# Designs tried in a protein design run: designed miniproteins, single chains, continued (3). Part 31

Each design is a single chain, and the fold is of that chain. pLDDT is the mean over its residues in the fold that is shown.

## One batch from the design tools (miniprotein)

Design m9053
Fold by ESMFold2-Fast:
Structure m9053 (fold): chain A 91 residues (1-91)
Amino acid sequence: MSNKELLERVLELVEEIAKLSVEREKETDLLKQIGLTLRAIGLILDAVRLAEQLSEEDLQEVIEHIKRLIKEYPEASKFLTKLLEEIQKIL
């Protein structure tokens, strides 16, 4: 995977995590809410694993993107904040 493709994939996963987190907050069915939570956790683990291969510059871009999504989607803040914490540990 090229560095640009890797960065694009990590950013795609961050967007997917935000979408699942928002869907989870509006979901009223407990089993569906649990399913969305598990999917979001899986994507967080995948994003962190791929992010370990990114340059410091690309990691900073990912961090800034996550911070923007937290401001735009407060409903996603718990999962995105956890992702942010894990990625910041890689720096």
Scores: mean pLDDT 87

Design m9054
Fold by ESMFold2-Fast:
Structure m9054 (fold): chain A 125 residues (1-125)
Amino acid sequence: MLKLPEKDKEFLLALKKVAEESDEKELLETVLLLTGYYLSLKYNVDFYLILAFLSQDVEVDEELVKRTKEALEKHWSEIKSLLDKFNLTPEKFMSWIVNNEWDKLNKILEEFEPILEKIKDEVLG
């Protein structure tokens, strides 16, 4: 069983749903992967267990999905600017994970964390 707070699990599932329904799939998939990796470090959970959790088809609260989408749209320019700065895609992110490129992952996380925490506070708080 994935050892994350229920609020963080619900947030991950809402992010996944927003990514699946969006025309900006690549950008939102990258946000989902970064969020999962951040939570893996914060709670000392294997990142691959988070990926396994995200592979499950689970119903998500539609109001939570809506709030998550609205919060992402509010911070869209900050997210796009950050991902463009690192030229980060889902494929490149997974390459960094597989090749143990921890310095690159940690560098983007330092800049992503304050954006992510604002989004989480707006969605869950």
Scores: mean pLDDT 86

Design m9055
Fold by ESMFold2-Fast:
Structure m9055 (fold): chain A 90 residues (1-90)
Amino acid sequence: MKSIMELLKEISELYGKALEYLYEGKEEEAMEVLDKIVELMRELAEKINAPEEVFELLEEAEKSKDPKEKLKLLREAMTLLMERVNELLS
């Protein structure tokens, strides 16, 4: 199982890759990367006992067929996850 810091690093790297694919018009590849981000963010959320709102945002992101909407939902979930991580690691 990955550490909190390893999950954050991998999520950040994949987020950059998703943005690159979207910029290149590679929406299918972007969606595959965004789906991996959903999985990693869910793992992080479970590990840090995140608020239910985070899981609700991740479920909405998983159901989205628009990569830009999915990215927006994941950004919102990440904001809440970072607040929780800061409380636990500060």
Scores: mean pLDDT 84

Design m9056
Fold by ESMFold2-Fast:
Structure m9056 (fold): chain A 74 residues (1-74)
Amino acid sequence: KIEELIKRAEELAKEIEGLDDEQITELGKEWGKNASEEDIIIFEAALKLIEGASVEEIRKELEKAYEELEKLLS
């Protein structure tokens, strides 16, 4: 559900918030190695949160991305 994705993005954003730009880049590379498409969406949402995006903005983007993903899987 979208609420679970938002929670995961917020938790990841909290983890990233303490890192410098180079550490964030390396984390992104490591995340990408084993990431599903859903995991990539969560990582992008977390980056937007630390850049100052609101939870409402993230919710809208995740809903759109999830609808597109579900349509492709059906």
Scores: mean pLDDT 74

Design m9057
Fold by ESMFold2-Fast:
Structure m9057 (fold): chain A 62 residues (1-62)
Amino acid sequence: MELDKLVDELAKKYNLTEEEKQFLREMARDLYETRKAPLDVVREFLEGAAYAIKIRKEKEKK
């Protein structure tokens, strides 16, 4: 699935955990399938979400 590839790319780019990756995957599915958002909008939203997760983790210093 194209959404899975996008989530995998973002997880690698932002060093996300499996739980965070799963969260993005569920968000991607909701946006694309339920809300019928265009793929480019889904990508932008997921990239913003992944970036926010990374910044939060950097501040918390896991």
Scores: mean pLDDT 77

Design m9058
Fold by ESMFold2-Fast:
Structure m9058 (fold): chain A 67 residues (1-67)
Amino acid sequence: MKELAEKIAKEMGLTDEQRDFLLEAVEKGLSGDEVEELARKRFTPEQVSDLLMAYTEIEAEKRRLEE
């Protein structure tokens, strides 16, 4: 999952801080709602949008691999 998160972060052009947040959220198994709440406290609205899009993609790919 970390490798997938790093790949998606790179493809979306996320900052190092956004990438580190994304990796931590994935490792902790946070829900999308939890990710949104925490991201809104730390990042700009544009950065939050990018993070939620990245997290949705990671969760979709994770479900595909678990099937």
Scores: mean pLDDT 80

Design m9059
Fold by ESMFold2-Fast:
Structure m9059 (fold): chain A 62 residues (1-62)
Amino acid sequence: SEEAEQAFEQGKQAKQAGDLDGARQAYLRAVELAEPFSSIAIDAEVELGVLDIKEAVEKVVP
């Protein structure tokens, strides 16, 4: 849906700005708003996984 796509783009923008909390919130919103089995739902879940890995790496290897 349009709203899911907007939330996904907000997540990408927050991630580029270094706002990991904002990115996570936006990607979670995208998953909630997305049609089941849509590419946006899959992409948002992948981005959440990547974000978790990035956050873990940044905390261990500053």
Scores: mean pLDDT 77

Design m9060
Fold by ESMFold2-Fast:
Structure m9060 (fold): chain A 70 residues (1-70)
Amino acid sequence: SIEEVKQELLENGLFREEELPDDPAELLKLIEKKKQEIEENAKRHPEVRAEAEKGLELLDKLEKRVKELL
């Protein structure tokens, strides 16, 4: 469910509660934007690459789950 996806995003510190939309299409766009931001940040700060890869893996899994709700 969308609530489970939102919970996992919050538990992993990827978003604040107020940033998370209830609409699956809006949530999907937000996840795609966050993935791009994480990749760009890791290019500027190579020391966070391992953490970035873990975050991107989680976002990929959650993105697939949100797409199933569309």
Scores: mean pLDDT 82

Design m9061
Fold by ESMFold2-Fast:
Structure m9061 (fold): chain A 75 residues (1-75)
Amino acid sequence: MLDRLTAALRRAAEEAARRYGVSPETALKAAAAGLGLRGRMSYREVAEMLGVSPGVVRHATRILERELQRAGVTV
């Protein structure tokens, strides 16, 4: 379970970083926060916390959701 989740997070971070011109660490934080705080924080609030645009949070979250679905993880 944890290994599959870690691999999905890593792949999502690398893809988002490459596409949106942010570091892999920043992309990973944006994706994880966007999913984990969904319904509790807006994309703008998450973006302000991480120093990125709301678009980065939205797109990184979508990439992570897709990779987790492929790994068989329900979110």
Scores: mean pLDDT 75

Design m9062
Fold by ESMFold2-Fast:
Structure m9062 (fold): chain A 74 residues (1-74)
Amino acid sequence: SRLEELRKRNLEGLREKARELMELKEELSEEEIKERTEKAIKYIEENTNEPSRTELVKLVEEVYKEFLEKKKKE
């Protein structure tokens, strides 16, 4: 359905959009990255319903972890 296709596209694109919305930059401190992640999670909590809320929050947490790991390796 149209809604399912939009949901799938949103999930696939959310990783990239999460970085953009959080304004994640390699020069940001770990504390600043965490703050931006928390703001993104709050936005999701206020603008989505279950089960999408839990799925989107997990995706944002994954982006957060990947960004921190990349920063530590490079």
Scores: mean pLDDT 68

Design m9063
Fold by ESMFold2-Fast:
Order: structure tokens, then sequence, then C-alpha cells
Structure m9063 (fold): chain A 57 residues (1-57)
């Protein structure tokens, strides 16, 4: 699903932030932009972000 695609993309963004490749302030904006490009709602974007955070822990 598109939500699953965003979860995988969000996991990559979170990992990049943890590796010092981007600032923490860019994490949510990048994930939100990616979700908007997929046609997801704000609720679906937030769900994907929360799932990605849990899966990378």
Amino acid sequence: SKVEELVEGAKNVIKAEKEGKLPSSMVYPLIKREGEELGLSEEEINEAFERAKKEVE
C-alpha cells in the first residue's frame, strides 16, 4: 500500500538523521512531503511516521 511505501521511506529518513546525514528538523518535513506526493492524508502520514519510528527502534 502507499502507507507501507511511506513507512519504508520514513525509516530511511529516520536512519539518515540518526547517522548525522540530515538535521532532526528536516525529518518530519521530508516524510510529510513524500506522503503528500503519494496522495496520503495528514492522518495517514502521521500513522506511517509513528510506525517507522517503532520499526527502527
Scores: mean pLDDT 84

Design m9064
Fold by ESMFold2-Fast:
Structure m9064 (fold): chain A 68 residues (1-68)
Amino acid sequence: SEEKEQLKERITRLAVRALIEGKITPEELLALIQEVSGLTGTGSELLDALSLEQLRELNARLEEILAA
């Protein structure tokens, strides 16, 4: 859906910003995605497997990390 694609783009921007600002490590980001999705793996396609609800949760958690 268009909402899912917009959320994926927003999540990518938030994740990149958090990594650049030193608020999260690559390993912590992967762990967060695995926690929200319930999936195991290291594939870049993990975001494509997330439901709309899981994407909203990931977005909210990344916004909280950036606000801290």
Scores: mean pLDDT 80

Design m9065
Fold by ESMFold2-Fast:
Structure m9065 (fold): chain A 60 residues (1-60)
Amino acid sequence: SKPPSINSEEEANAVTFPVTVFVNKETGKTQLTPSMSSVVRTFNSREELIKELNQLREAA
């Protein structure tokens, strides 16, 4: 089964801030659960989360 993720603006609208997510630097994907390649990030607003998602997509 697919783990819970926050990889789009629609998914970002579904969460309450502040939110802690696990960001996979290799794939640019974000999840609510940890993975081997993930780093922990905490976002205080939807705008901060969207900015990070855009940077990760540009890097991947």
Scores: mean pLDDT 66

Design m9066
Fold by ESMFold2-Fast:
Structure m9066 (fold): chain A 111 residues (1-111)
Amino acid sequence: KKEELLEEARKYAEEAAEKFREAEKLAEEDGNEKLAKMARKAAEAAEKAAKAENAREGLREVTSAYAAAMGARSFVPDIKNEELREKVEELLDEATEKLIEADKKLMQAIA
């Protein structure tokens, strides 16, 4: 069961990373370098969580991804195009939801 929980967490982290990479691309297209940088950091941390060898490493990387995602959210108001802003908000919300699911699985695997 602990091995299955770690695999489930890795899958959620991978899904979060994909959404952060999409947000990074949209931020780059908008010229929002600060948002792109934070989305990139979130994606890199989520990608590391998806490859984590144990639950404690996974949890550290998920925590880092969450912090970077919060940083990215702080630059969302700088997006002037309303449709693009809504899309980036949606991607960050979905990615954050996946990180929360990964965190739950990792916490259960540690216990």
Scores: mean pLDDT 89

Design m9067
Fold by ESMFold2-Fast:
Structure m9067 (fold): chain A 119 residues (1-119)
Amino acid sequence: SPAELVALLEETVARLRETRARLRELLANKDVAGLLALLEEHRAWLEGVVAQLEALFPDDPVARAVVDLLRGIIASIEDTIAAIRANPEDAEALGRATIEELESVIAALELVIAEVRAR
């Protein structure tokens, strides 16, 4: 139902906001190991959200668009993890770029939630 899709997307936005706050704290503390652990945790969680969207809303074009958006961020996180592992000195810049990308994804999901609620 539209209400069930909205509930899942709202939970997703809340978790993205929590991850963004945790990323900011780890960057402030210059905790590269913690940053990598959080990025791996977040990637695994996003893969779970994608699987849940595909299982519950297989024929919903909005859910499909959200899956495509989340798959994009998963790929970006994987590239970021690989880049930090290759050059740990880039962790601060790459972590800040990840925060900016999460802010963009949160804004996109909030617009999707508003559109689904208007149905």
Scores: mean pLDDT 90

Design m9068
Fold by ESMFold2-Fast:
Structure m9068 (fold): chain A 94 residues (1-94)
Amino acid sequence: APSAEERARRDARIDALIADMRAQGLVSDDQVPALRARARRERVTSREGIVELAIEIGTKESFRRMLEAIRKIEEKNNKLDEEEYKRLEKLIEE
């Protein structure tokens, strides 16, 4: 079984990941308590795992908000290729 110190470090990591996601607009304040409780219960300590939990407990509106936040993060980090994005939008419409 994990020690009290190891549990505290795990919980701190989970809280830090959720705080980072909240700061990036990936998670709203109203979702944080449920997400934190579930991540701690299921021992989810990866960013990807917490994103998956946020999707599972979220609504369609929270999912749309998350996708928009991801898009803005990719644009801010200069990972968004505007020409490729426009090409993909045209393919979806055709």
Scores: mean pLDDT 70

Design m9069
Fold by ESMFold2-Fast:
Formats: sequence, C-alpha cells, structure tokens
Structure m9069 (fold): chain A 69 residues (1-69)
Amino acid sequence: SEEDIRELLRSMGLPDDEAERLAREAHERGIPMSVLWKAFDLLSEAARRGEELTQERRLEIVRKVLEEA
C-alpha cells in the first residue's frame, strides 16, 4: 500500500514530506515493493562500507532506483 511504501521510505532516513511524495509516485506508477527493498539494501550496504549518508544522498539513491524501475 501507499502507507507501507511511505513507512519504508521514512525508515530509510527520508524526510516525511519527501517520503509522502515519493510513496504517492511509486504507488501511482505501480512500482513493486521489491524495487523499494532494493533501495533499502543499497543504503544498508553503503552504510556498512562506512559511507556517510546525508539526506540528499539517501534521496538520490532512492530516486535513481525508482527511475530505473
């Protein structure tokens, strides 16, 4: 659901307004949750490698994954 997508995006460190906007877009486009979990995995992997994840960087990774969907 759109709310499940929004909660996942918030758990990835996105601001509430960006999470709501992207969740609506992903839901309207019919993007499966598996694509969103791919973004989560990429963020988790970057964090494990010691990369400093700013809000801008997190948003960039999520947007790129959604564009490639």
Scores: mean pLDDT 82

Design m9070
Fold by ESMFold2-Fast:
Structure m9070 (fold): chain A 56 residues (1-56)
Amino acid sequence: SADARMTRVVEQLLAEKVAAGRDLRSISPEELKAMARRAGVSVAQVTRHLRRLGLL
């Protein structure tokens, strides 16, 4: 499902941010676009998903 793909992509991006020493408390517009591309969904869909998870 799209939700399962978005969750996996969010987990992957957070792991990449940890490895790179980037701030986990903020998500940039560029990171939103990257998540949308990886999950095969729109930026609006990723943004709604992150809000449901309490990350935005």
Scores: mean pLDDT 80

Design m9071
Fold by ESMFold2-Fast:
Structure m9071 (fold): chain A 79 residues (1-79)
Amino acid sequence: EIKKLEIKSAIAHVLLAERSPNTSEEEIKAARESLEELAKELGISKEEVEKIYEELSKLSEDELRELEEKNHEEITKLL
């Protein structure tokens, strides 16, 4: 499902931004705002976003990067 891949990629991006030592609070805020806007446009509930965020927060930085790349490839194949 494209919507789940899109939201997982956005959440992974937020988590990577939060973990990066050189990422500014402004950049983290922008990433979070983008996630919130995307979830609203896709019709994904706040509860579902929080559930996915908690699951992905357990992943390492390398695992999050791999997930983001994999989801991008899958989305591109479906376009």
Scores: mean pLDDT 75

Design m9072
Fold by ESMFold2-Fast:
Structure m9072 (fold): chain A 82 residues (1-82)
Amino acid sequence: MELTLTLPDGTKITFEVDEDASIEERLEALEKAIEESDLSEKVKNALLESIEYLKKNAHVFKDYSGEELVEVLIEYTKIFLS
């Protein structure tokens, strides 16, 4: 499935994830999409820090849909960009 990450500044990143993918696989796909994007280093670093947080707490997010994971990622990224 295709998921869209919308950043606080309105920038959009799209990435592909298998609907049957594990939480680890979904986070890895999102991490790769961020690294391959044309985002500034500051924004990339904030997003990657947010993904690291999600990976450390993967057991909490294992039942989250891809869309719910994107929402949580945006919430943490807003903190790192403030």
Scores: mean pLDDT 75

Design m9073
Fold by ESMFold2-Fast:
Order: C-alpha cells, then sequence, then structure tokens
Structure m9073 (fold): chain A 89 residues (1-89)
C-alpha cells in the first residue's frame, strides 16, 4: 500500500470517528498522520485538507476543555500551515 493509500484510509477512519465525537482526540491524531503521509507522497493539496480537518478537530477539543486561547492559537497556526501547503501545490 502506498503512502497516499495509507493516508486515504486514515482520513476515512478519522472522518468516521469525528462523526461520532466532534472533539475526538483519536480523529485528530489520525488526521495528523494522514497529513504527514500526504506530504511525503507529494500530494500537498490533500495534505492541506487533512491539516484543515486536524485543525478543526483540535480547536473543538480545546473548546470542549474550556481552553479558548489554545483553540484560537491552533486555528491560526493550522490555517497558516494549510495555506502554505496550498501555495506549494
Amino acid sequence: MSDREKADKLEAEADALLAKDPSSREALELYDEAARLYYKSGDLEKAAEAVEKATQAAAELFRDQGDLELAKQVEEQGKAYAEQLKKLA
């Protein structure tokens, strides 16, 4: 299985977990791994998409924990990184 195929599978698993729990830490970890594998495979557009999904999951997790400052920081950092990946694609 290629890195791209592994990333697709991890993203699908993360999507399923997030549908059950919008603040799933496990979904966040799977999206992060998918983004890394997309980056290694050279698919920067898919890497950016996975980063955006990981960012949203992390922000919701921090809001659920009451940490609004970390939620804002994560959203800002994740958006910047996703935009950088899109420019390189």
Scores: mean pLDDT 83

Design m9074
Fold by ESMFold2-Fast:
Structure m9074 (fold): chain A 100 residues (1-100)
Amino acid sequence: MQEELKEELRRALESPDEEERENALSRALDLLVRSPSLDEEVKALLREVADREDAHAAKYDAQYDAAVAAGAPLSEIRALLAKAITERLIAALLRAEAER
């Protein structure tokens, strides 16, 4: 379990493909919920992934501001806001897990 979780967290950080990174993060979250204890290497990786998710949230916030200014369709604006919120929630969850 710990080794599989580490592999998925590293894939979430390092994969050049965005879809593979998102899939790896999803698998890591599923493994995390089922893990009763976390070693220090996993906790360090959780903090690194959380920092990257915060960076993604900031990117989506900037895209949201640009879309609003450009008068983009409300569905596109809502999608960007949802992405920013989701990334922030994931970052908060990962940091909380790293502290247990």
Scores: mean pLDDT 84

Design m9075
Fold by ESMFold2-Fast:
Structure m9075 (fold): chain A 80 residues (1-80)
Amino acid sequence: ASKEQLDALIELLSDEDPDVRASAALAIPFEENAVEAIPALKEVVETDESPEVRRAARAGLEALATRSEEARQALASLTL
């Protein structure tokens, strides 16, 4: 159940609608296995065409960084 929900949110990070991608990025940190999404969130921050979606993905990583060393390291690698 929770893994299926996380997998669905990760898939929504590739949605055609930037509002859907931003909402998915902000929802990911509240999932039980959210650390599995760190590489996907990092890629969105680096590559997404929408500044709003990139900001949402960064906020998602920042929320995870409060409780995950992997998220802190991902943020540290995003020097821009």
Scores: mean pLDDT 83

Design m9076
Fold by ESMFold2-Fast:
Structure m9076 (fold): chain A 71 residues (1-71)
Amino acid sequence: PTDEEIEQYFASYDLDKDGVITKEELRAALESLGYKPTDAEVEALLAAYDLDGDGVVTLDELRAALERVMS
């Protein structure tokens, strides 16, 4: 997927326009892009990129997660 597609999917889940999405929305976004991450993979990505530990992810963290599952 393109960066623009990732931004569009993120925007569809970021209804409050606060720049973050939840873990479940991250999973749904990855699945909508055609990936099937395991629970352990999603948790590992969140642990690596969720700097605040709030259980939410930013657009940059979503990009990083997508790049990881593409590898």
Scores: mean pLDDT 66

Design m9077
Fold by ESMFold2-Fast:
Structure m9077 (fold): chain A 94 residues (1-94)
Amino acid sequence: MKSKLTLKITGLPKSVTETDLAILALEAAKKLGIEVLDIKVTVDKEKGSAVIEILTSQKISEEQAKKIAEILRELIKERFGVTPDSIEVTVEEV
């Protein structure tokens, strides 16, 4: 049974790339022992926003999804020196 996670991020610096966010999102999932089957990242540099879609091999709870968002927020802060304004997370079973 698989889950799809959607992370909507605001307050990103213009220097952030889709590759940067993919690497950090994969690191966050790895810290929680979550296997990622696919990842898609779309960055809007002018708005400083991004959408990350993660397909997992396992069912993910709302609590696990929130922990991914929290870890990702800290990783973005460590990498870029800025804290995102928001990270909204949704999880659906697929």
Scores: mean pLDDT 86

Design m9078
Fold by ESMFold2-Fast:
Structure m9078 (fold): chain A 80 residues (1-80)
Amino acid sequence: DKEFQKVLNAKDGKQAVVDFAKTLREHGGDPEVMEQRKEEAIQDLENAKSLEEFKEALSKFRGIENKDENFKVMIEAFEK
């Protein structure tokens, strides 16, 4: 995924993951509820101060494809 590849080379890995998360379309249920859930998850992601908090926030996004590999890349971006 081209958007995901941008995260790998970002100067601010955490901000790049946040920006990527904002592009995700959360599917299922009421669109208003799904958008609220996405906004809460993005806020948690922005406010994460530890790897554990970052992983927890990231796990809330249903729109991330190939979660095992993509989560690894996003975690590595956060640790920069």
Scores: mean pLDDT 66

Design m9079
Fold by ESMFold2-Fast:
Structure m9079 (fold): chain A 72 residues (1-72)
Amino acid sequence: MPSVEEKIKKAYEEAEVKLTPKDGLLVLKELSKKELSEEEIKALAEKVNIPVAEMKKYIEELRELMKKAGVK
């Protein structure tokens, strides 16, 4: 579990997106539940106060990390 927060922190730093680790973890958690629709991406961007375009980029980075972390 701490490892997940650490991955979020790294993704945030690399993506240059101003998300807190808490907000980054929220996005990662939503990605792990299901595929996000465009409306869900907009809702997440609004919740963490970033532009939708930045959220889409961040989601792509997090999704890659998620897939690698989710492979047993």
Scores: mean pLDDT 65

Design m9080
Fold by ESMFold2-Fast:
Structure m9080 (fold): chain A 68 residues (1-68)
Amino acid sequence: SEVDKLLEEAKKKLSPETYDVMLSLAGSLRSSPDKQETLELLRPVVERTFSPEDYQLLLEIAEAIIRE
């Protein structure tokens, strides 16, 4: 899937710690009955925690999950 491809890219680019956080966030988003609302709730925390590049990658993953 597109999500799995983006997660493999993230695994290669990110530290193991940052990647683990991204996996947890992706899992939470996938399990959410309202993916868009969950993303908006997580957005301010993610923006503060991640670099701009890592934040953009997380948004691409989130958009791919929403499109599933």
Scores: mean pLDDT 80

Design m9081
Fold by ESMFold2-Fast:
Structure m9081 (fold): chain A 98 residues (1-98)
Amino acid sequence: SEAEEIAQEILANSSEVERKLAEIRLLYHQGRHDEIEELAARVRERAERNAALIRELLEELGLTEEYGLAPLTPYQLVHLALLSDEEIRRLLEEEARR
C-alpha cells in the first residue's frame, strides 16, 4: 500500500538520523565540534523530509488532528502504518473510549 511505502521511507530516514546522531555524540566526546555542524545540517535536512512524509502518512491513513496523533514520534507513526486495518481500528476504538 502507499501508506506502507511512505512508512518504509520514514523508517529508512529515521534509522539514518539515529546513526548520524550517534556519530554526533561520538564527535562531541572527541572535541571535534566543527564536524558536528556539518552533520547537524544533514540531520536537520532529513528531519524536515521526515516531517513532510509524516504529514503525507497521516493523510493516507485518514488520521487528522481530531485523533490527537500530532505529537507521535516518527517511529510510533510507522508502527501504526505497519499494523493491519483491523489492528488500527481496534487501537482507535480503545483511544475513543478514553
Scores: mean pLDDT 63

Design m9082
Fold by ESMFold2-Fast:
Structure m9082 (fold): chain A 65 residues (1-65)
Amino acid sequence: GKENIEQAIKGAEETIEKVKKGELNKEDLEYAIEIVKYLISESEGDAKEAAEAALEKLEEGLKEL
């Protein structure tokens, strides 16, 4: 549901912030994107929608780095 999407987006934002702080590197963010893409391919319904929301946020963050 909506709460799952909000939590997924928050997790993506926290990952991006860690990269901006130097706690993670750009390669770690690219790896996270690959994992989320895999989860999207293996999921359906609400889980897929949440993963797609996380992916969009992670890809936006990567473009700003």
Scores: mean pLDDT 82

Design m9083
Fold by ESMFold2-Fast:
Structure m9083 (fold): chain A 98 residues (1-98)
Amino acid sequence: DEEEKKKKLAEEAEELLKEAKKLGNEMAAKVNELAAKDPQKALEYNEEKYKEIMELLKEAQEKAREAGKEYEDQAKGLANAVKAAYKSLTKELKELLA
């Protein structure tokens, strides 16, 4: 059943998006904690977690694309938000290290 297959892919995409959001929130909290003690470690952690989140979002986008455009747009929106947050935190940490 093609319709059941698409529903399963949509559910899998939603779970990956949920995990990416959770990791994004944990990343922000941990980066702020580390920045107070060691800005260099905070920068390294931010880069490592950004890569992990973007890998999850890429998989979510691929599954969402197979399921329907609505989920693909949601995945792209979250990817753009995470990328913006990563760049902002990287800039702040580099200024703190300067």
Scores: mean pLDDT 80

Design m9084
Fold by ESMFold2-Fast:
Structure m9084 (fold): chain A 70 residues (1-70)
Amino acid sequence: AEELLEKMAKLSKEEFMELAKKVADELYEKNKDNKEKQKKLAEEWGKLLEALYNDDLEKALEYFRKMLKL
């Protein structure tokens, strides 16, 4: 998790979004039988996209870290 976050901090906005989407899709599939976790994942993903849209990489990393805990 820590190593992945350090790597993501060095990525471009486009690369960050692509990798974050791949991880989000994997986490959503992993939690397919847990609607509460899927809901939390969707909420954190939405916040991550908003942060990236606003060029707030620090907040995007924060929301990504929260997703990784699901």
Scores: mean pLDDT 80

Design m9085
Fold by ESMFold2-Fast:
Structure m9085 (fold): chain A 68 residues (1-68)
Amino acid sequence: SSSIEALVQAIQANADNPQAVALYLDLLREELRHMSDAEREELRRAVQTLPADVRARALAVIDAVEAE
């Protein structure tokens, strides 16, 4: 999805800005609620390109939504 790619790219571009990362992770949480299992798997692959700290936070958001 171009929306998933754009969101991951925005997180990547702002990885050194904690406030921007938090905002994009909140947007990611909202998008995840409307995603299929296939789209969530695509997202899990895409977030692997993020820096380790930001990647861990993004994966935690995905795991939290999947646990709902």
Scores: mean pLDDT 83

Design m9086
Fold by ESMFold2-Fast:
Structure m9086 (fold): chain A 76 residues (1-76)
Amino acid sequence: MDVIPTTVPPAVLIFTGDLVDGRHFSGPLYTLDGEQIATDDLDMVEVGRMVEEAHRAGLKSSEDFKKFFLQKLKEQ
């Protein structure tokens, strides 16, 4: 599987793992500051949902988004 470097809008998260089945992402998730958030398999559909929730909540800083995504990933 290939490494897929990508960012989640508004460009606060970086994915550096692999897409296992075209939907689930396996690998570490980082903030723009290079801090590792998670290493578990991520459902890209759920990641997209979290991004939409963050935008809807009016989060405007990398720190706010980081805290939001950490909370959501912990609740999985």
Scores: mean pLDDT 58

Design m9087
Fold by ESMFold2-Fast:
Structure m9087 (fold): chain A 100 residues (1-100)
Amino acid sequence: TVDHIRTAIRYIGQAISYIRQGDIDGGRYYTQQAISHVRQARSQTTNPSVQRHLDQAIQYLNQAIDYLDQGDIDSAIQYLQQAIQHLVDALRDLDNSRRS
């Protein structure tokens, strides 16, 4: 779960970098890779709080792709950043679940 979430965050960072360079295909590709890893993390957890954050991240990543397809680069990047925030919140909830 943690490794898939961390990998998804790295792929979102790559997507933002490619989008800022004008490589929309690269941005879409890395966003799709991030979605795949978030879905894998989702399948490996039974924690409802983590599941909600991962589901929110998937929704934001799908919306980012829709904005890329519309040519709305600023909205696409904003939604990618929102997805990162939900993934960070999922990692925080996983860490708190391991603590007493």
Scores: mean pLDDT 87

Design m9088
Fold by ESMFold2-Fast:
Structure m9088 (fold): chain A 55 residues (1-55)
Amino acid sequence: AEQHYQQGLEFIQQGDLVAAYQHFKQAAAELKAQGKEDEAYQLIEDFSRQGSQAS
């Protein structure tokens, strides 16, 4: 989960939002599989917030 999250952040910095979203989806899916649904939800919200700021 953490590895995909870090890769997603790198892609945001590079401006590749499609690749970033793919990695965040994988991170969220892994967190849900571990029973960490709240953390998965927060991860997706953080991505949405960052995308909104980038505009």
Scores: mean pLDDT 72

